# Designs tried in a protein design run: designed miniproteins, single chains. Part 17

Each design is a single chain, and the fold is of that chain. pLDDT is the mean over its residues in the fold that is shown.

## One batch from the design tools (miniprotein)

Design m561
Fold by ESMFold2-Fast:
Structure m561 (fold): chain A 81 residues (1-81)
Amino acid sequence: MEEIDRILEETRKRIEEKLLSLGYSPEVAKYQADLLVERLRRLIEKYGLTPEQARELADWVVENPGASFEELEKKAKELAK
């Protein structure tokens, strides 16, 4: 649990930095990072992802910050097997 919370907090910062690098405003970057981290938390809980699987999902989201919830859930399902 503590490890997953750490992963999610680190991921929030990484998403914000990625969006800022792409030209988004700080307000939009923060909002999108918060939204994506909330979606990640729900999918980690829903599919019972391990810390290793949670890190892999988080890395994918940082690379794909514009992904839809459907695309994100599909990736979570693939990781859970």
Scores: mean pLDDT 83

Design m562
Fold by ESMFold2-Fast:
Structure m562 (fold): chain A 100 residues (1-100)
Amino acid sequence: SPDDRRQRGRDAGTSVFQTRVQINMVVETQTHDDTVTSINDILNNTQDRLSSIVPSDVYQQIQSIINQTQSQINTSTRNDIPTIVTDMTNQIMQILQDYM
């Protein structure tokens, strides 16, 4: 139902928001060498959670954005990471809004 879809979208959005908070905390508190590894672990855990919340077609769109984000982070400077993660969050939230 539309109400069911909206609730799943809100649950997914909460998970994405929590992911952004966790990544920003990692960037602020960890050394450079540990930061990329920790972020990749957080993003992989986020993918696993989202795969159980949203339908497969929505998940595939989100997975594509997260995979692109991981690629960008692996080649970025530390200072670029908050901007990259904000852009990821905005793109995923747009997908979730279109789904709801």
Scores: mean pLDDT 86

Design m563
Fold by ESMFold2-Fast:
Structure m563 (fold): chain A 70 residues (1-70)
Amino acid sequence: SAILAFQRQLYEAAGGPTPVTFTAPSPEEIREMARLLEERLEEELAASTPEMQEAMRRLRAAVEAELAAL
């Protein structure tokens, strides 16, 4: 899922020193990820190309849809 991919990306960015097992995020974690993604996408959209802006909006919609399906 897009949210699990986002979670893995965050872990990689943090440079985790120990092996971590990723499980499906909890509803609370999904809500937090959606909030953070929305804030970051809004900032990135202001500086991105039209193609990237469209891709980011689609990603946000996918995250929102998954959150709504909880």
Scores: mean pLDDT 64

Design m564
Fold by ESMFold2-Fast:
Structure m564 (fold): chain A 95 residues (1-95)
Amino acid sequence: MKKEQEEKRRKEQIEQTRKLIREEQEELERYRQRYLETGSERDRRAAAEEQRDLDLLQQALKALEAGDFETARRYVVQYVGNQIRAIGDEIDEEL
């Protein structure tokens, strides 16, 4: 792969990761607001899980900006794994 293509891909990955971070920040704020309204331990745990996912994406962004693609990939894989598990748990609620 040419160096110009690598730089373009890195910039695109950085922009994509920043977009995901913004989306997770909005989700975290929604769960925090729900917790303030409900006092529910479920909503508190949901906010904590969103904070953890946000931390993973922020670490991935730092690694991408440093050119450490292997570290960035590991953080993204952990984030995606968390998302897949959450979907699976929700499906299990159906009879």
Scores: mean pLDDT 77

Design m565
Fold by ESMFold2-Fast:
Structure m565 (fold): chain A 93 residues (1-93)
Amino acid sequence: SEVRERVKEALRRAYDILISEHPEIADEVRKLYDEALERIDKAETPEEMLQALVEARNRLYELAEKYGLSDEAIARVTAAFDEALRLVREELE
């Protein structure tokens, strides 16, 4: 799916931003990224893909709270997830 590949690209940008700005949590971020990719690849419907994206975003927010990530880093991650969610929602409409 073209939408699936574009969603995966948006996710990659979000996780790469966190890894580049916070290398001290890179291993934990990579684990969450791998889990998010697996869920996206297993999603058979746009609704399942939206659920996978929301769950991935929530896990990153928990990580951000745990390690005290900057508001700027959180905003950049949020923007990437908002783009991914928009792409899937457009497929539903």
Scores: mean pLDDT 82

Design m566
Fold by ESMFold2-Fast:
Parts: C-alpha cells; sequence; structure tokens
Structure m566 (fold): chain A 91 residues (1-91)
C-alpha cells in the first residue's frame, strides 16, 4: 500500500505542477520529492501516517478550491483513502 500511495502522490503532484505551468523536468522533481516525503512519513509509523493523512486532506481541499484538473483530485482522493487505510491497520 505504501508504494501505491507513493505512485498516486507522484502522479498527482506531477500533473498539478504541469497545470501550474511547470516544465516536465520541474514537475517530475517536485513529484519525486513529495512522493518520497509521504512514503517516509507512512514508514515512520502511526504518527507519520496521521501527518500524511492530514497533509493529503489539506492538499485535496486546496486543489478543489483552486480548481485543479479532475484527474489530480481523483489521484489525491485515492492517495488519502489508502493512507487512511494504512493508518487504520497501524492502530
Amino acid sequence: LIEEVRRLVYEAVRLAALALGASEEEAEAGARKAAEAVARALEAGPEGAERAARTLAEDLAVARREGFPEEVLRLLEEALRLTREILEELK
């Protein structure tokens, strides 16, 4: 599940950056950094997973408010769902 969350966050951040006018190279660099940060948080245990869930929920709320592409919203929703599933298993 952590690897699936990593992939979803990578794709969401990459597409969001491209939507904001970033180059493909900049989008990939930002996506890699964000995905790695979320994966590390999930690997750190319950506190890290709770932090990741809060951050993803906040990111999703911002993306919805700012009118990001539907694909970005779907990827963030799935990443949040799986992150909450990981957190539930760690309880």
Scores: mean pLDDT 84

Design m567
Fold by ESMFold2-Fast:
Structure m567 (fold): chain A 74 residues (1-74)
Amino acid sequence: MKKLSPEELLAGAERLLAELAKARAAGQVSPAGVRTVVDWLIAEIREYMESQGYPEEVINEIVERIRRLGEEVV
């Protein structure tokens, strides 16, 4: 499998959060449900980046960007 870059991981997260925003707008997911999905996504990306040997500073930057995007969906 190709190693995903931080930019590719962020792009994937943005796509998932865009679909989550559509579900939220349609009334299909609660604010608590959005927070649960965002927390899960952050945990998955952190685990992947740690497994690939990314520095903690890079991981924290990507995680913070995903968290901010998730706040816009709630």
Scores: mean pLDDT 81

Design m568
Fold by ESMFold2-Fast:
Structure m568 (fold): chain A 84 residues (1-84)
Amino acid sequence: HMEELEKKINELIEEALNSDDPEKMKELMLEIAKLINEAGLDSDKVRELLNKLQPVVEKLKKLGMSDDEIQELMAEMVNIIESK
């Protein structure tokens, strides 16, 4: 159900934020994108969840991920979310 998927999404966001492994954080962000697509959330809810990912993006930059790598990751996430 959508409520359970949204709860799982928020749990994965927290797991990503608490991780120190950039590869694991990337995998979690892609999993989050897949769950957002599966849940069929409206654009307002998608925007809210993407805003919650901003601290994860900042942590990835601090851990040495380049702006180009961040742009590629974000583009892949958007493609997954829009893959209906």
Scores: mean pLDDT 81

Design m569
Fold by ESMFold2-Fast:
Structure m569 (fold): chain A 104 residues (1-104)
Amino acid sequence: LKEAGEALIKYGEAKLAGDEKKAEEYRDKFLSLLEDPLSIHDLEEYILHVRGEYEKAIEEARKRLAENPNDLITWYILFETYLEMKKYEEAKKLIEELRQLLAS
């Protein structure tokens, strides 16, 4: 969990800095640390994200994180959704929120 979470934080920081090469490296590391990376495609919030229903994707992701704050796949989907919406301040706050979670 902590190693995967740290990779996700570094991915988010690199993405927000516009460092696409480092973002790709950290994303690949994050996904490699997931127990079942294919399960992401079966998540309702990911399906909503792919369909462009971003507000619903955020709602479902936040609901899931309220029930299981250690669901790193959901943190990843929520971050990607904010990026697609061009909500960079919200994406930055999300990375800070995840950093606080991993510090506890």
Scores: mean pLDDT 77

Design m570
Fold by ESMFold2-Fast:
Structure m570 (fold): chain A 74 residues (1-74)
Amino acid sequence: FEELREAILAGDVERAARIAEEIARETGKDPRYTMEATEAAVALVRALVAGDKEAALEALRKLEEVHRKAQEAL
């Protein structure tokens, strides 16, 4: 998540998208969290494309929360 946060702060959309997609894919291995993880990653990338770093960081926070829930479910 630190690398993703750094990419967001740098405005590196391509790097942020790759990292977010990877996290969403790992988190979404549990079907219960696939949609939430995907939606958070998509929201993050869309916010960055729009230049809204605050919205991107909020989407990152949601992705972190979904990932934590998926880890605790294991």
Scores: mean pLDDT 77

Design m571
Fold by ESMFold2-Fast:
Structure m571 (fold): chain A 59 residues (1-59)
Amino acid sequence: AMKEGIQAVLEKHGVKLSKPASELSTEELAQEVVRAINSLPDEKRDALVADLNALATAQ
């Protein structure tokens, strides 16, 4: 559920994973999230971080 939620948030912001989140280790998924944050412009980065925080709070 959490991995799939993170993938959905990333895809909402235009970030496509090379593999389904369910096939990534927790460490690999964390690295993909960091990469996504660093690749986005500042305005989109803030929105992505806010959505990730909302996901963490909801679960």
Scores: mean pLDDT 75

Design m572
Fold by ESMFold2-Fast:
Structure m572 (fold): chain A 118 residues (1-118)
Amino acid sequence: GPTITESGGGTVAAGGTLTLTGTVSVGTIESANWLLDPETGPPLLLVQNGSTLGKGADSRYSGSTDASKRTSTLTLTNLTPEDTGVYRHGFLASGAPAASGAGSMLGGGEGATVTVVA
């Protein structure tokens, strides 16, 4: 099946901006689907079907796909230390409804590790 490789992680200062990309090996990414696996606590769904949700339900987070649907981008602005974790792009499970939660998202790649320092 298709795999996703996430890139653009690293150490970034609080208040900064970060852009993460997920690239699919074969096929297409129909819509942006991004989640955060924080250092503590359960995974948080940030973007689902191109819409920001939960922790990402503000203008700090945006997700998009390119015209070829080979790459998905997550932009994070005004970063806080609580944004530290592993960011993954996933696929919705076959037959999942359009508004599926994080539990309906198939695992993507290894993720991009982000560390936000105060």
Scores: mean pLDDT 70

Design m573
Fold by ESMFold2-Fast:
Structure m573 (fold): chain A 101 residues (1-101)
Amino acid sequence: DPEKRQAILDRLRRSSDLSDELIDILVEYALDGTDENTAKIALITSIVELARQGRRELALENADRLVELGISPEALLALAREVEEVDREVAEYLRELAERS
């Protein structure tokens, strides 16, 4: 549904300072609408916010939970790019998780 896709995309772009790459991934998860994909959206947004707040330990714990939910290596790399300038150790951990997947 192109109209539903556009509405979700516009909402995410207005409410979050996330990259277009990460927003595109979140839009696909939202359109699928599964409980698993809803949890992935919540964990991804939480990891970014926790990294921005300097709460590294909780960001890493949420990254482990995201992997347990079966997130793609591509999504982990997009998330790593998002947090690279905020918290390098979180970004490096996300890349290591992507390489192991």
Scores: mean pLDDT 83

Design m574
Fold by ESMFold2-Fast:
Structure m574 (fold): chain A 67 residues (1-67)
Amino acid sequence: LDTQIEEVANELIKEFQLPESQREKIENELRDLASGLTDTGYFNEELALKFAYIIVKESLRAEVELA
């Protein structure tokens, strides 16, 4: 899971041209969301991470649109 979170965080940082200082925050958000989803018992780790990625990506996109 941690390796996949790092990979997804790298994709988001590159796509949105975020500073390296935001990496830990993005990784923590992805991890917390994925863990929360798996804790429901309805999501496996792969699905949870995919949903976490979508949520974080849409959040970042909305921030750019509001700026």
Scores: mean pLDDT 77

Design m575
Fold by ESMFold2-Fast:
Structure m575 (fold): chain A 102 residues (1-102)
Amino acid sequence: ATGAATLEVTLTTADGAVHRHTLELSPADSYAAAAERIARLARELGAVEIEIRVSGDLDPADLGDFLRELLRELNRLMRVVEMDVEVLSPGDLLLRVRVEPA
């Protein structure tokens, strides 16, 4: 029951439309379920870019597990072309993923 993060998910489609969603990520939650929800949204909207800003006191190991599950779910529903992780400040991380239809 320690650590929680807020995920601000920005999905950009091929025509340049931008969709924004906010999710909460907790160590008590299923990281696979959070990853599946993001991957499903990306597929349903026809996203070509996914940007996730992670902010909060999430443990680095839990973040690693979330990123692993996200990559797995995205590759099931779509194809991951690139994934970049940027540390903006302590406790603030930006993940960018470029995807294409499977």
Scores: mean pLDDT 77

Design m576
Fold by ESMFold2-Fast:
Structure m576 (fold): chain A 94 residues (1-94)
Amino acid sequence: MDSNNAYLAGKNLVLAASSTNVNEKIEHLKLGFKYFEKVTNNKLKEILIDYASHLLETEKSNEVKNTIVENLLKILEKETNDKLKEKIIKALIK
């Protein structure tokens, strides 16, 4: 179910945010973005992009930031919706 993929994506991104260990953050980000790639609903994608953008602004670790950037670029490459592409580009330029 698309809602289940979005839930698991969001849950793992939240777990990445709340972790204090860099390796745990990266593992949760990888899993979160893996579920995010399976989401097809544009409104759910928008929520996940907004949260990933927030993480990119608040994270202090360059390794964690690089993991977010790499995964957002992968999503951008596959994205066909212009509004969602614009949101990802705006997140990456900040």
Scores: mean pLDDT 87

Design m577
Fold by ESMFold2-Fast:
Structure m577 (fold): chain A 67 residues (1-67)
Amino acid sequence: MDLYLAIARQELVELGVPEELAEAAVELARKGASPEDIRRALLEMGASEEQARAAARILANVLAAIK
């Protein structure tokens, strides 16, 4: 799990998501938050719609791959 989350964090940073928001998204995913919950939380933290959508999409793919 940690390896996939580390890769997701790196992808978010490469897409222009600030490191603090990328780390928050990964931590929410680790706690079992849904992609929609992650998107909503990032928007509340001041992320752009594009950044929040990118984070939700990347983490949804990671969570699906664990199955």
Scores: mean pLDDT 79

Design m578
Fold by ESMFold2-Fast:
Structure m578 (fold): chain A 91 residues (1-91)
Amino acid sequence: SELEELLEQAKEILERAKKLNDPITAKLAEQVIQLIQQAQEGKASILDVEIQLGMARIALGVAKLIGDEETAELTERLIEILERLLELLKE
């Protein structure tokens, strides 16, 4: 299932963030994992996904501003996951 694929991608990002000692990206990845799991249970909120997407975009802007390329890459991947999750919830 596509939700299962998104969940595995988010878990992979979480493990990478942990190895980089990046607690902010790790927390974002944990929140994305929770949203995907809620979607798998049919309990996802489109609003909650949109809020998390907004927060992730702000985090990406900060990472780019300070030149943290590794955090920026992981945050961009989380944004892609959230955008795809949002599209699946609108279907």
Scores: mean pLDDT 89

Design m579
Fold by ESMFold2-Fast:
Structure m579 (fold): chain A 97 residues (1-97)
Amino acid sequence: GEAEELARRAIELAKEAVELAKKGEYDKAIELLDEASRLLEEALRIADLSPEQKLEVEILIGIAGIYVGLARLYPEDAEELLEKAAELLIKAAELIL
Protein backbone atom coordinates (compact mmCIF):
# COMPACT_ATOMS: atom_id res chain seq x y z
CA GLY A 1 0.00 0.00 0.00
CA GLU A 2 0.97 3.69 0.23
CA ALA A 3 2.66 3.27 3.64
CA GLU A 4 4.85 0.44 2.28
CA GLU A 5 5.83 2.57 -0.77
CA LEU A 6 6.87 5.45 1.55
CA ALA A 7 8.83 2.99 3.75
CA ARG A 8 10.65 1.52 0.70
CA ARG A 9 11.56 5.04 -0.52
CA ALA A 10 12.87 5.90 2.98
CA ILE A 11 15.15 2.80 2.87
CA GLU A 12 16.52 3.89 -0.55
CA LEU A 13 17.22 7.43 0.76
CA ALA A 14 18.90 6.08 3.93
CA LYS A 15 21.16 3.78 1.87
CA GLU A 16 22.09 6.68 -0.47
CA ALA A 17 22.84 8.85 2.61
CA VAL A 18 25.32 6.21 3.89
CA GLU A 19 27.17 6.28 0.54
CA LEU A 20 27.28 10.11 0.61
CA ALA A 21 28.53 10.07 4.24
CA LYS A 22 31.36 7.67 3.26
CA LYS A 23 32.38 10.23 0.57
CA GLY A 24 32.38 13.12 3.10
CA GLU A 25 29.19 14.67 1.61
CA TYR A 26 27.66 15.14 5.07
CA ASP A 27 25.24 18.00 4.25
CA LYS A 28 23.69 15.96 1.40
CA ALA A 29 23.55 12.83 3.58
CA ILE A 30 21.74 14.83 6.31
CA GLU A 31 19.21 16.18 3.75
CA LEU A 32 18.41 12.62 2.59
CA LEU A 33 18.07 11.32 6.18
CA ASP A 34 15.74 14.25 7.04
CA GLU A 35 13.62 13.37 3.96
CA ALA A 36 13.61 9.65 4.93
CA SER A 37 12.41 10.60 8.46
CA ARG A 38 9.62 12.76 6.97
CA LEU A 39 8.48 9.92 4.68
CA LEU A 40 8.47 7.47 7.63
CA GLU A 41 6.40 9.89 9.75
CA GLU A 42 3.89 10.10 6.85
CA ALA A 43 3.91 6.28 6.49
CA LEU A 44 3.31 5.92 10.26
CA ARG A 45 0.15 8.11 10.05
CA ILE A 46 -1.44 5.83 7.40
CA ALA A 47 0.06 2.44 8.34
CA ASP A 48 -2.16 -0.24 9.92
CA LEU A 49 0.11 -0.94 12.90
CA SER A 50 -0.52 -1.78 16.55
CA PRO A 51 0.00 1.06 19.10
CA GLU A 52 3.13 -0.78 20.31
CA GLN A 53 4.58 -1.00 16.77
CA LYS A 54 3.78 2.70 16.16
CA LEU A 55 5.61 3.65 19.37
CA GLU A 56 8.65 1.54 18.35
CA VAL A 57 8.79 3.29 14.93
CA GLU A 58 8.45 6.74 16.61
CA ILE A 59 11.31 5.92 19.03
CA LEU A 60 13.59 4.74 16.18
CA ILE A 61 12.88 7.92 14.14
CA GLY A 62 13.53 10.05 17.26
CA ILE A 63 16.87 8.40 18.07
CA ALA A 64 17.92 8.69 14.38
CA GLY A 65 17.15 12.44 14.63
CA ILE A 66 19.44 12.71 17.67
CA TYR A 67 22.30 11.07 15.70
CA VAL A 68 21.72 13.50 12.77
CA GLY A 69 21.80 16.42 15.25
CA LEU A 70 25.08 15.13 16.74
CA ALA A 71 26.57 14.81 13.22
CA ARG A 72 25.82 18.53 12.63
CA LEU A 73 27.62 19.45 15.90
CA TYR A 74 30.57 17.02 15.54
CA PRO A 75 31.66 16.83 11.86
CA GLU A 76 34.73 14.72 12.81
CA ASP A 77 32.32 11.90 13.82
CA ALA A 78 29.69 12.63 11.13
CA GLU A 79 30.27 9.48 9.00
CA GLU A 80 29.70 7.07 11.95
CA LEU A 81 26.79 9.09 13.38
CA LEU A 82 24.98 9.34 10.01
CA GLU A 83 25.49 5.60 9.36
CA LYS A 84 23.88 4.88 12.78
CA ALA A 85 20.98 7.24 11.95
CA ALA A 86 20.46 5.47 8.58
CA GLU A 87 20.45 2.01 10.26
CA LEU A 88 17.73 3.14 12.69
CA LEU A 89 15.57 4.61 9.88
CA ILE A 90 15.93 1.36 7.87
CA LYS A 91 14.79 -0.61 10.97
CA ALA A 92 11.81 1.76 11.38
CA ALA A 93 10.88 1.28 7.69
CA GLU A 94 11.11 -2.54 8.01
CA LEU A 95 8.56 -2.40 10.88
CA ILE A 96 6.11 -0.63 8.49
CA LEU A 97 6.71 -3.15 5.65
Scores: mean pLDDT 91

Design m580
Fold by ESMFold2-Fast:
Structure m580 (fold): chain A 74 residues (1-74)
Amino acid sequence: SAEAEKVLAAARAAADSIVASTEAYGKEHGLSEEEVKRRILLELEALRQLFEKEYPEFAELIRAEFDRRKAEVA
């Protein structure tokens, strides 16, 4: 549905933003690659929970998208 596509687009944009800002923070503060990855995974998990709570009708699609994104980080 058009609504599902918009929700997924918003989730992807939020995930992209969190990844980019966490990587930038890590570079600025000299964090290890492992520490940056750990922080990204925690932030993505928090975003997943928020999106699933706000859009329960699309919970399965949201979960699949965040699981895919987390796999790219790990």
Scores: mean pLDDT 89

Design m581
Fold by ESMFold2-Fast:
Structure m581 (fold): chain A 78 residues (1-78)
Amino acid sequence: MVEELIEILDIIAEKIKELGANVPKELQELLKKFVEAVEKGDYATAFEYAAEIYELSGDEESAELLRKAAEEIREKKE
């Protein structure tokens, strides 16, 4: 879990560097929500925000995988 979040953070950081100073406001807001979810221990919500960040960067395949991971985490919270 934690290792997966670190990997996601590294990938997001690289995509932000590629966008440079022109990071969209929506992406900035999603990053804040992602960090907040991680701090709250809501990993399912964190993966959902990571998926939205990936989708905005054009990586729909990785976004879908992250959404599936979020759903699996939610199911375990039954």
Scores: mean pLDDT 71

Design m582
Fold by ESMFold2-Fast:
Structure m582 (fold): chain A 91 residues (1-91)
Amino acid sequence: SEEELLERGLELAEAEFLAAYPDASEEEREAFREVLRLLAEAQRLYLAGAPAEEILPILEEAIELARERLPPEVAEQVIAMLERWKEEVKK
């Protein structure tokens, strides 16, 4: 199912984050989980054919959260990926 694949993807992303940043604080780990939650919400809307006006605010929230609360090196990568996805959604 789409929900099962999404859940598996989120688990894998979190595991990869923890493997790369084993000393990440609980605050940083919680922030990363929140970013993943927002990405999952955006993905569900995208798959349902929602308009850009519904998806873009969620991606913007994820970008701001990453900028403020993730380790700088992780934030840079996450923000770059989300900015690219915003351009795709706008097309």
Scores: mean pLDDT 81

Design m583
Fold by ESMFold2-Fast:
Structure m583 (fold): chain A 99 residues (1-99)
Amino acid sequence: DLRVPPDLYEQARPLLKEAIEELKKEKPNMTALERAGWVAEKFGLPAPTSREELEALLDEVKAQPESVEKTFLRIVLGTALAVLDLKDAVDITVERNKA
């Protein structure tokens, strides 16, 4: 795992809060994947349409030199992956309880 410089992390934190509030206001019903795509497109990156594309895009971002934008994108894309993983875990738990 790549270490993020503390100053870049602190600079990215308020940008994340602003982006989340903007998305809630303008696109409250977007999926985690659609939100990740919207943010990626603002940085000139392709919008992921699947979990595999989201993972590939996150790996590409991780390979870039350290910047505020890289830190912001890593957190946004990583959070979208975490939300998809949580949904999968919940779906597995529901199936297990029905079985």
Scores: mean pLDDT 66

Design m584
Fold by ESMFold2-Fast:
Structure m584 (fold): chain A 66 residues (1-66)
Amino acid sequence: SMAEKRRELAEKLAVAAHLGRDDLVQRYANELIELGVPEEEVQALIDAARAGDSKGVRALIERITA
């Protein structure tokens, strides 16, 4: 489903951002945007993951997959 695809990509993006894998951050962010996720939500997820904000990451993944 589209929700499952968005969840998988959002989780991969958060992990890539947390690990500093900027190559994968760009790839997964672009894929989420192509699936219709707003750029502001994608950027918020990247920022939360880079900051180690586990609660923010979870909330944003749930919003992206709604």
Scores: mean pLDDT 90

Design m585
Fold by ESMFold2-Fast:
Structure m585 (fold): chain A 65 residues (1-65)
Amino acid sequence: MEALKELERYAEERGDKETAEFVRKAMEMFPDNESGALVSVAIHALRLGDKETARKALEKLKELE
């Protein structure tokens, strides 16, 4: 799940511990479904008003297609 590891690192570098933890949980909940994990991260980010993280997650999702 390289895309999710990048999102986790991005959140950690911004000091966003909540988003980093959520990305880790998404990876654990969807171990064989990277697209499902990315969608979950995007929805979480949008609910928090974090449009940048949501955009990055959706861009990663498109790259899987």
Scores: mean pLDDT 81

Design m586
Fold by ESMFold2-Fast:
Structure m586 (fold): chain A 88 residues (1-88)
Amino acid sequence: SVLKEIEEENEAILKKLEPLMKNSDPEKAKELLKEAVLEGLRLAIRLGEAGYLTPAELALIQEALAAMEGASPEEVAKILAALQARQG
């Protein structure tokens, strides 16, 4: 099922995030973070297309994916830091 495929991809994304907790190389950490974010957004789009998200939520995620695909790993890291600062 689509849901099981999404669960397997989500587990793969979480495994990609493990090196961020152990890595002292900021540049490699930023690259891994960007890859994980893009894969997470693509996974969320697939979930939305399967009917698990509202059309408004799906549209927002699609816009976020387009913005982050065009950004460098450093720019993605700055965007995420700014979003976390606004929520905290």
Scores: mean pLDDT 73

Design m587
Fold by ESMFold2-Fast:
Structure m587 (fold): chain A 118 residues (1-118)
Amino acid sequence: MKEEAKKVLEEAIDVLRRAIEFVRQAKTKDPEVKEKTIETLRNTIEALERMLKALDTASKEQIIAGLEAAKVGLDEVIKNLRELRKVVDPADQPGIDRMIAELEELKKKLDELIEKLN
């Protein structure tokens, strides 16, 4: 149970770290949208890393609450990526679309894990 949560959270962190690297390289006419996206990604990674550190001592209820908070964080990242897509170079748009798809699949994995814990 905790090992399954750990694996999904580690996968989410890895996807978000790759997303930061992609966003940093993306060409945009709106640097503020890019900066906000990077900050949202960084804050989400930090929250997930804190959850990972607390996982071994967390109660079942705390784990469920944390996974639900992780989904909210991923939704905020997806929202920021959709806004970034509007202002990036057309050549970079497919990369953003792929990141959004990966994050939506991670949200589905989080939902499945929450259901297994209840």
Scores: mean pLDDT 87

Design m588
Fold by ESMFold2-Fast:
Structure m588 (fold): chain A 100 residues (1-100)
Amino acid sequence: SELEELAEKALKEVEKLLKENASSDEILKKISEFELKARELMEEKNIPESEYLEILIEFYKRVLKLVKEKRPDDTDLIEQIESAIEVLEEEKKKIEEEEK
């Protein structure tokens, strides 16, 4: 999937930023850039919103794991990522109920 390939590329870029001690703002900017591209790709290719949300949730969970491993003391960044996951999981639940 092109969306999965985009997510893998973005994850590698986030990992590189973490290794280079980039700011939390730079990491969040990279995540935002990925979300914008992912949304554009979803609309262009008519990817189901449920599939889009699953890939986005998995991406955020993988980013969270990397941040916890490399910057466990960055509680603000961890909390922001965890909050994003919660929002996306709630959106996915709503979409799954509408697709019934």
Scores: mean pLDDT 85

Design m589
Fold by ESMFold2-Fast:
Structure m589 (fold): chain A 77 residues (1-77)
Amino acid sequence: SLEEKLNEIAEKYKDDILKFFEALRELGVTEPLTLKVTLEDGSVFEISAENIDELQRKLGLVLAKTKKKIKSIEVVS
């Protein structure tokens, strides 16, 4: 399924967020997505967006404000 594929990519590229988003673009994902993001300090937050570019922008803003590294990403329906 698409969800299984997305979570496989999230696990593979958890240490490289730019490669994660490039992999999503290569798959041609056009569906709205929600990501559950866990940071290295144990903080958890969710972000939702209509497209990959907006999702990447929103995640980038949160990371810039927190200055923490990502521990894990999960794609949620």
Scores: mean pLDDT 79

Design m590
Fold by ESMFold2-Fast:
Structure m590 (fold): chain A 87 residues (1-87)
Amino acid sequence: MTAEEKEKLGELIRKALIEAFKRYKAPEEKIKRVEEILEKALEAGSFTDEQIEELAEIIEEIGLDEKFIEALREAEAEMKKEWEAYK
């Protein structure tokens, strides 16, 4: 995978996760915090252990109910569509 492909995939993953939280209608404060963590990780090229732990905590707080799982599936489908269009 090239550096450009890795960056594009990272951006698609970031967008998909943010979209999933928005579709689920998670609290605005949680969506904003997820955006901040993902953007910072993308800029640095990696996640810190603290960032991974905080993301896990946010997911635990909102719960993995049926609606959130459905939102994740929809976001994943859109991400795959954009990735195929990029290739």
Scores: mean pLDDT 72

Design m591
Fold by ESMFold2-Fast:
Structure m591 (fold): chain A 61 residues (1-61)
Amino acid sequence: MSAEERKQIMLDLLRTELGFSDEEIKEMSTLSFQEMVREISKRFSKDQVEDFSLRFSLRLT
């Protein structure tokens, strides 16, 4: 899976699982995949980030 495909899946999960608004998703879509991961880590606890990462990994399978 390409970095852009992973980015699109992450944006979808930010909207559906973490309740990001359309405006927040638009802002996040301007970031690289790694920048989005850093931003999520700043906004959420380690436990929430780990849960989100598991959901993301399951979405990739």
Scores: mean pLDDT 78

Design m592
Fold by ESMFold2-Fast:
Structure m592 (fold): chain A 75 residues (1-75)
Amino acid sequence: SSSELKLTQLDFVLLAVNTDIDLAERTGDQSLLDNAQAVLAQLREESKSLPADVKSQVQKKLDAAEAQIAAVKAA
């Protein structure tokens, strides 16, 4: 699969994850955070086959989203 298409697909899924994190922060719905965390774990596994430079960029985006989930859960 092409790296460009894979990155586009990952960005769309990350947009949905970030929307769920924002909604959870606003509503207190912990189930949205649990779902977001599960989706991020799946994306992390899928990213393992990417070229090293692309993988590094994707890992940074996933790490940022996981940090946001942890911050919302800790609040």
Scores: mean pLDDT 81

Design m593
Fold by ESMFold2-Fast:
Structure m593 (fold): chain A 102 residues (1-102)
Amino acid sequence: SKIDELIEKINKLVLELGKLLENEDPLKVVQLQMSVLAAITGLWLAYKSKKIPFEEAQNDVDSAKSILQNVYNESKNKKAQETLKQLMEQLDELLKLTKEEQ
């Protein structure tokens, strides 16, 4: 499915970011990875279980994007910035698709 393909792409981008940021603050890398995992989990629970509101999943996505944007603003690595931007875009697309297939 398109949702499964997006989750796979997001996971690949998170792995790429881990490599690009390996010489930066490890706490920031962990915080970034955990925020993305929380956003994906929230979207999956809202989409599959229908027991949590999409507003909560939206808040998790917004929180993750805020963390990603902060890392983007602080990074001097152009490749990391490009990957962070793509990750934020893919999270928005995943949110849209999971909400539309409700």
Scores: mean pLDDT 81

Design m594
Fold by ESMFold2-Fast:
Structure m594 (fold): chain A 73 residues (1-73)
Amino acid sequence: SMEEQQLENDRNNAEGHIEFVENQWRNGGPYSREALINVLKNALSLAKKAKDEELVKKAEEYLERIRNNLPLK
């Protein structure tokens, strides 16, 4: 259904944003901490819209860790 396709699209977009942040945080790329936090906030919004509890938890954990300048697990 259209609803199922939208949930999958939102989940895939959330996963892509999280993977982007993981790569940038590990590799010390050109993006500021504030920019990466904004990407994670977008990922969290998409994960909530997709009703994916694991992605919501992961995005929230990464937000907390990056705000506290901690490594991602």
Scores: mean pLDDT 87

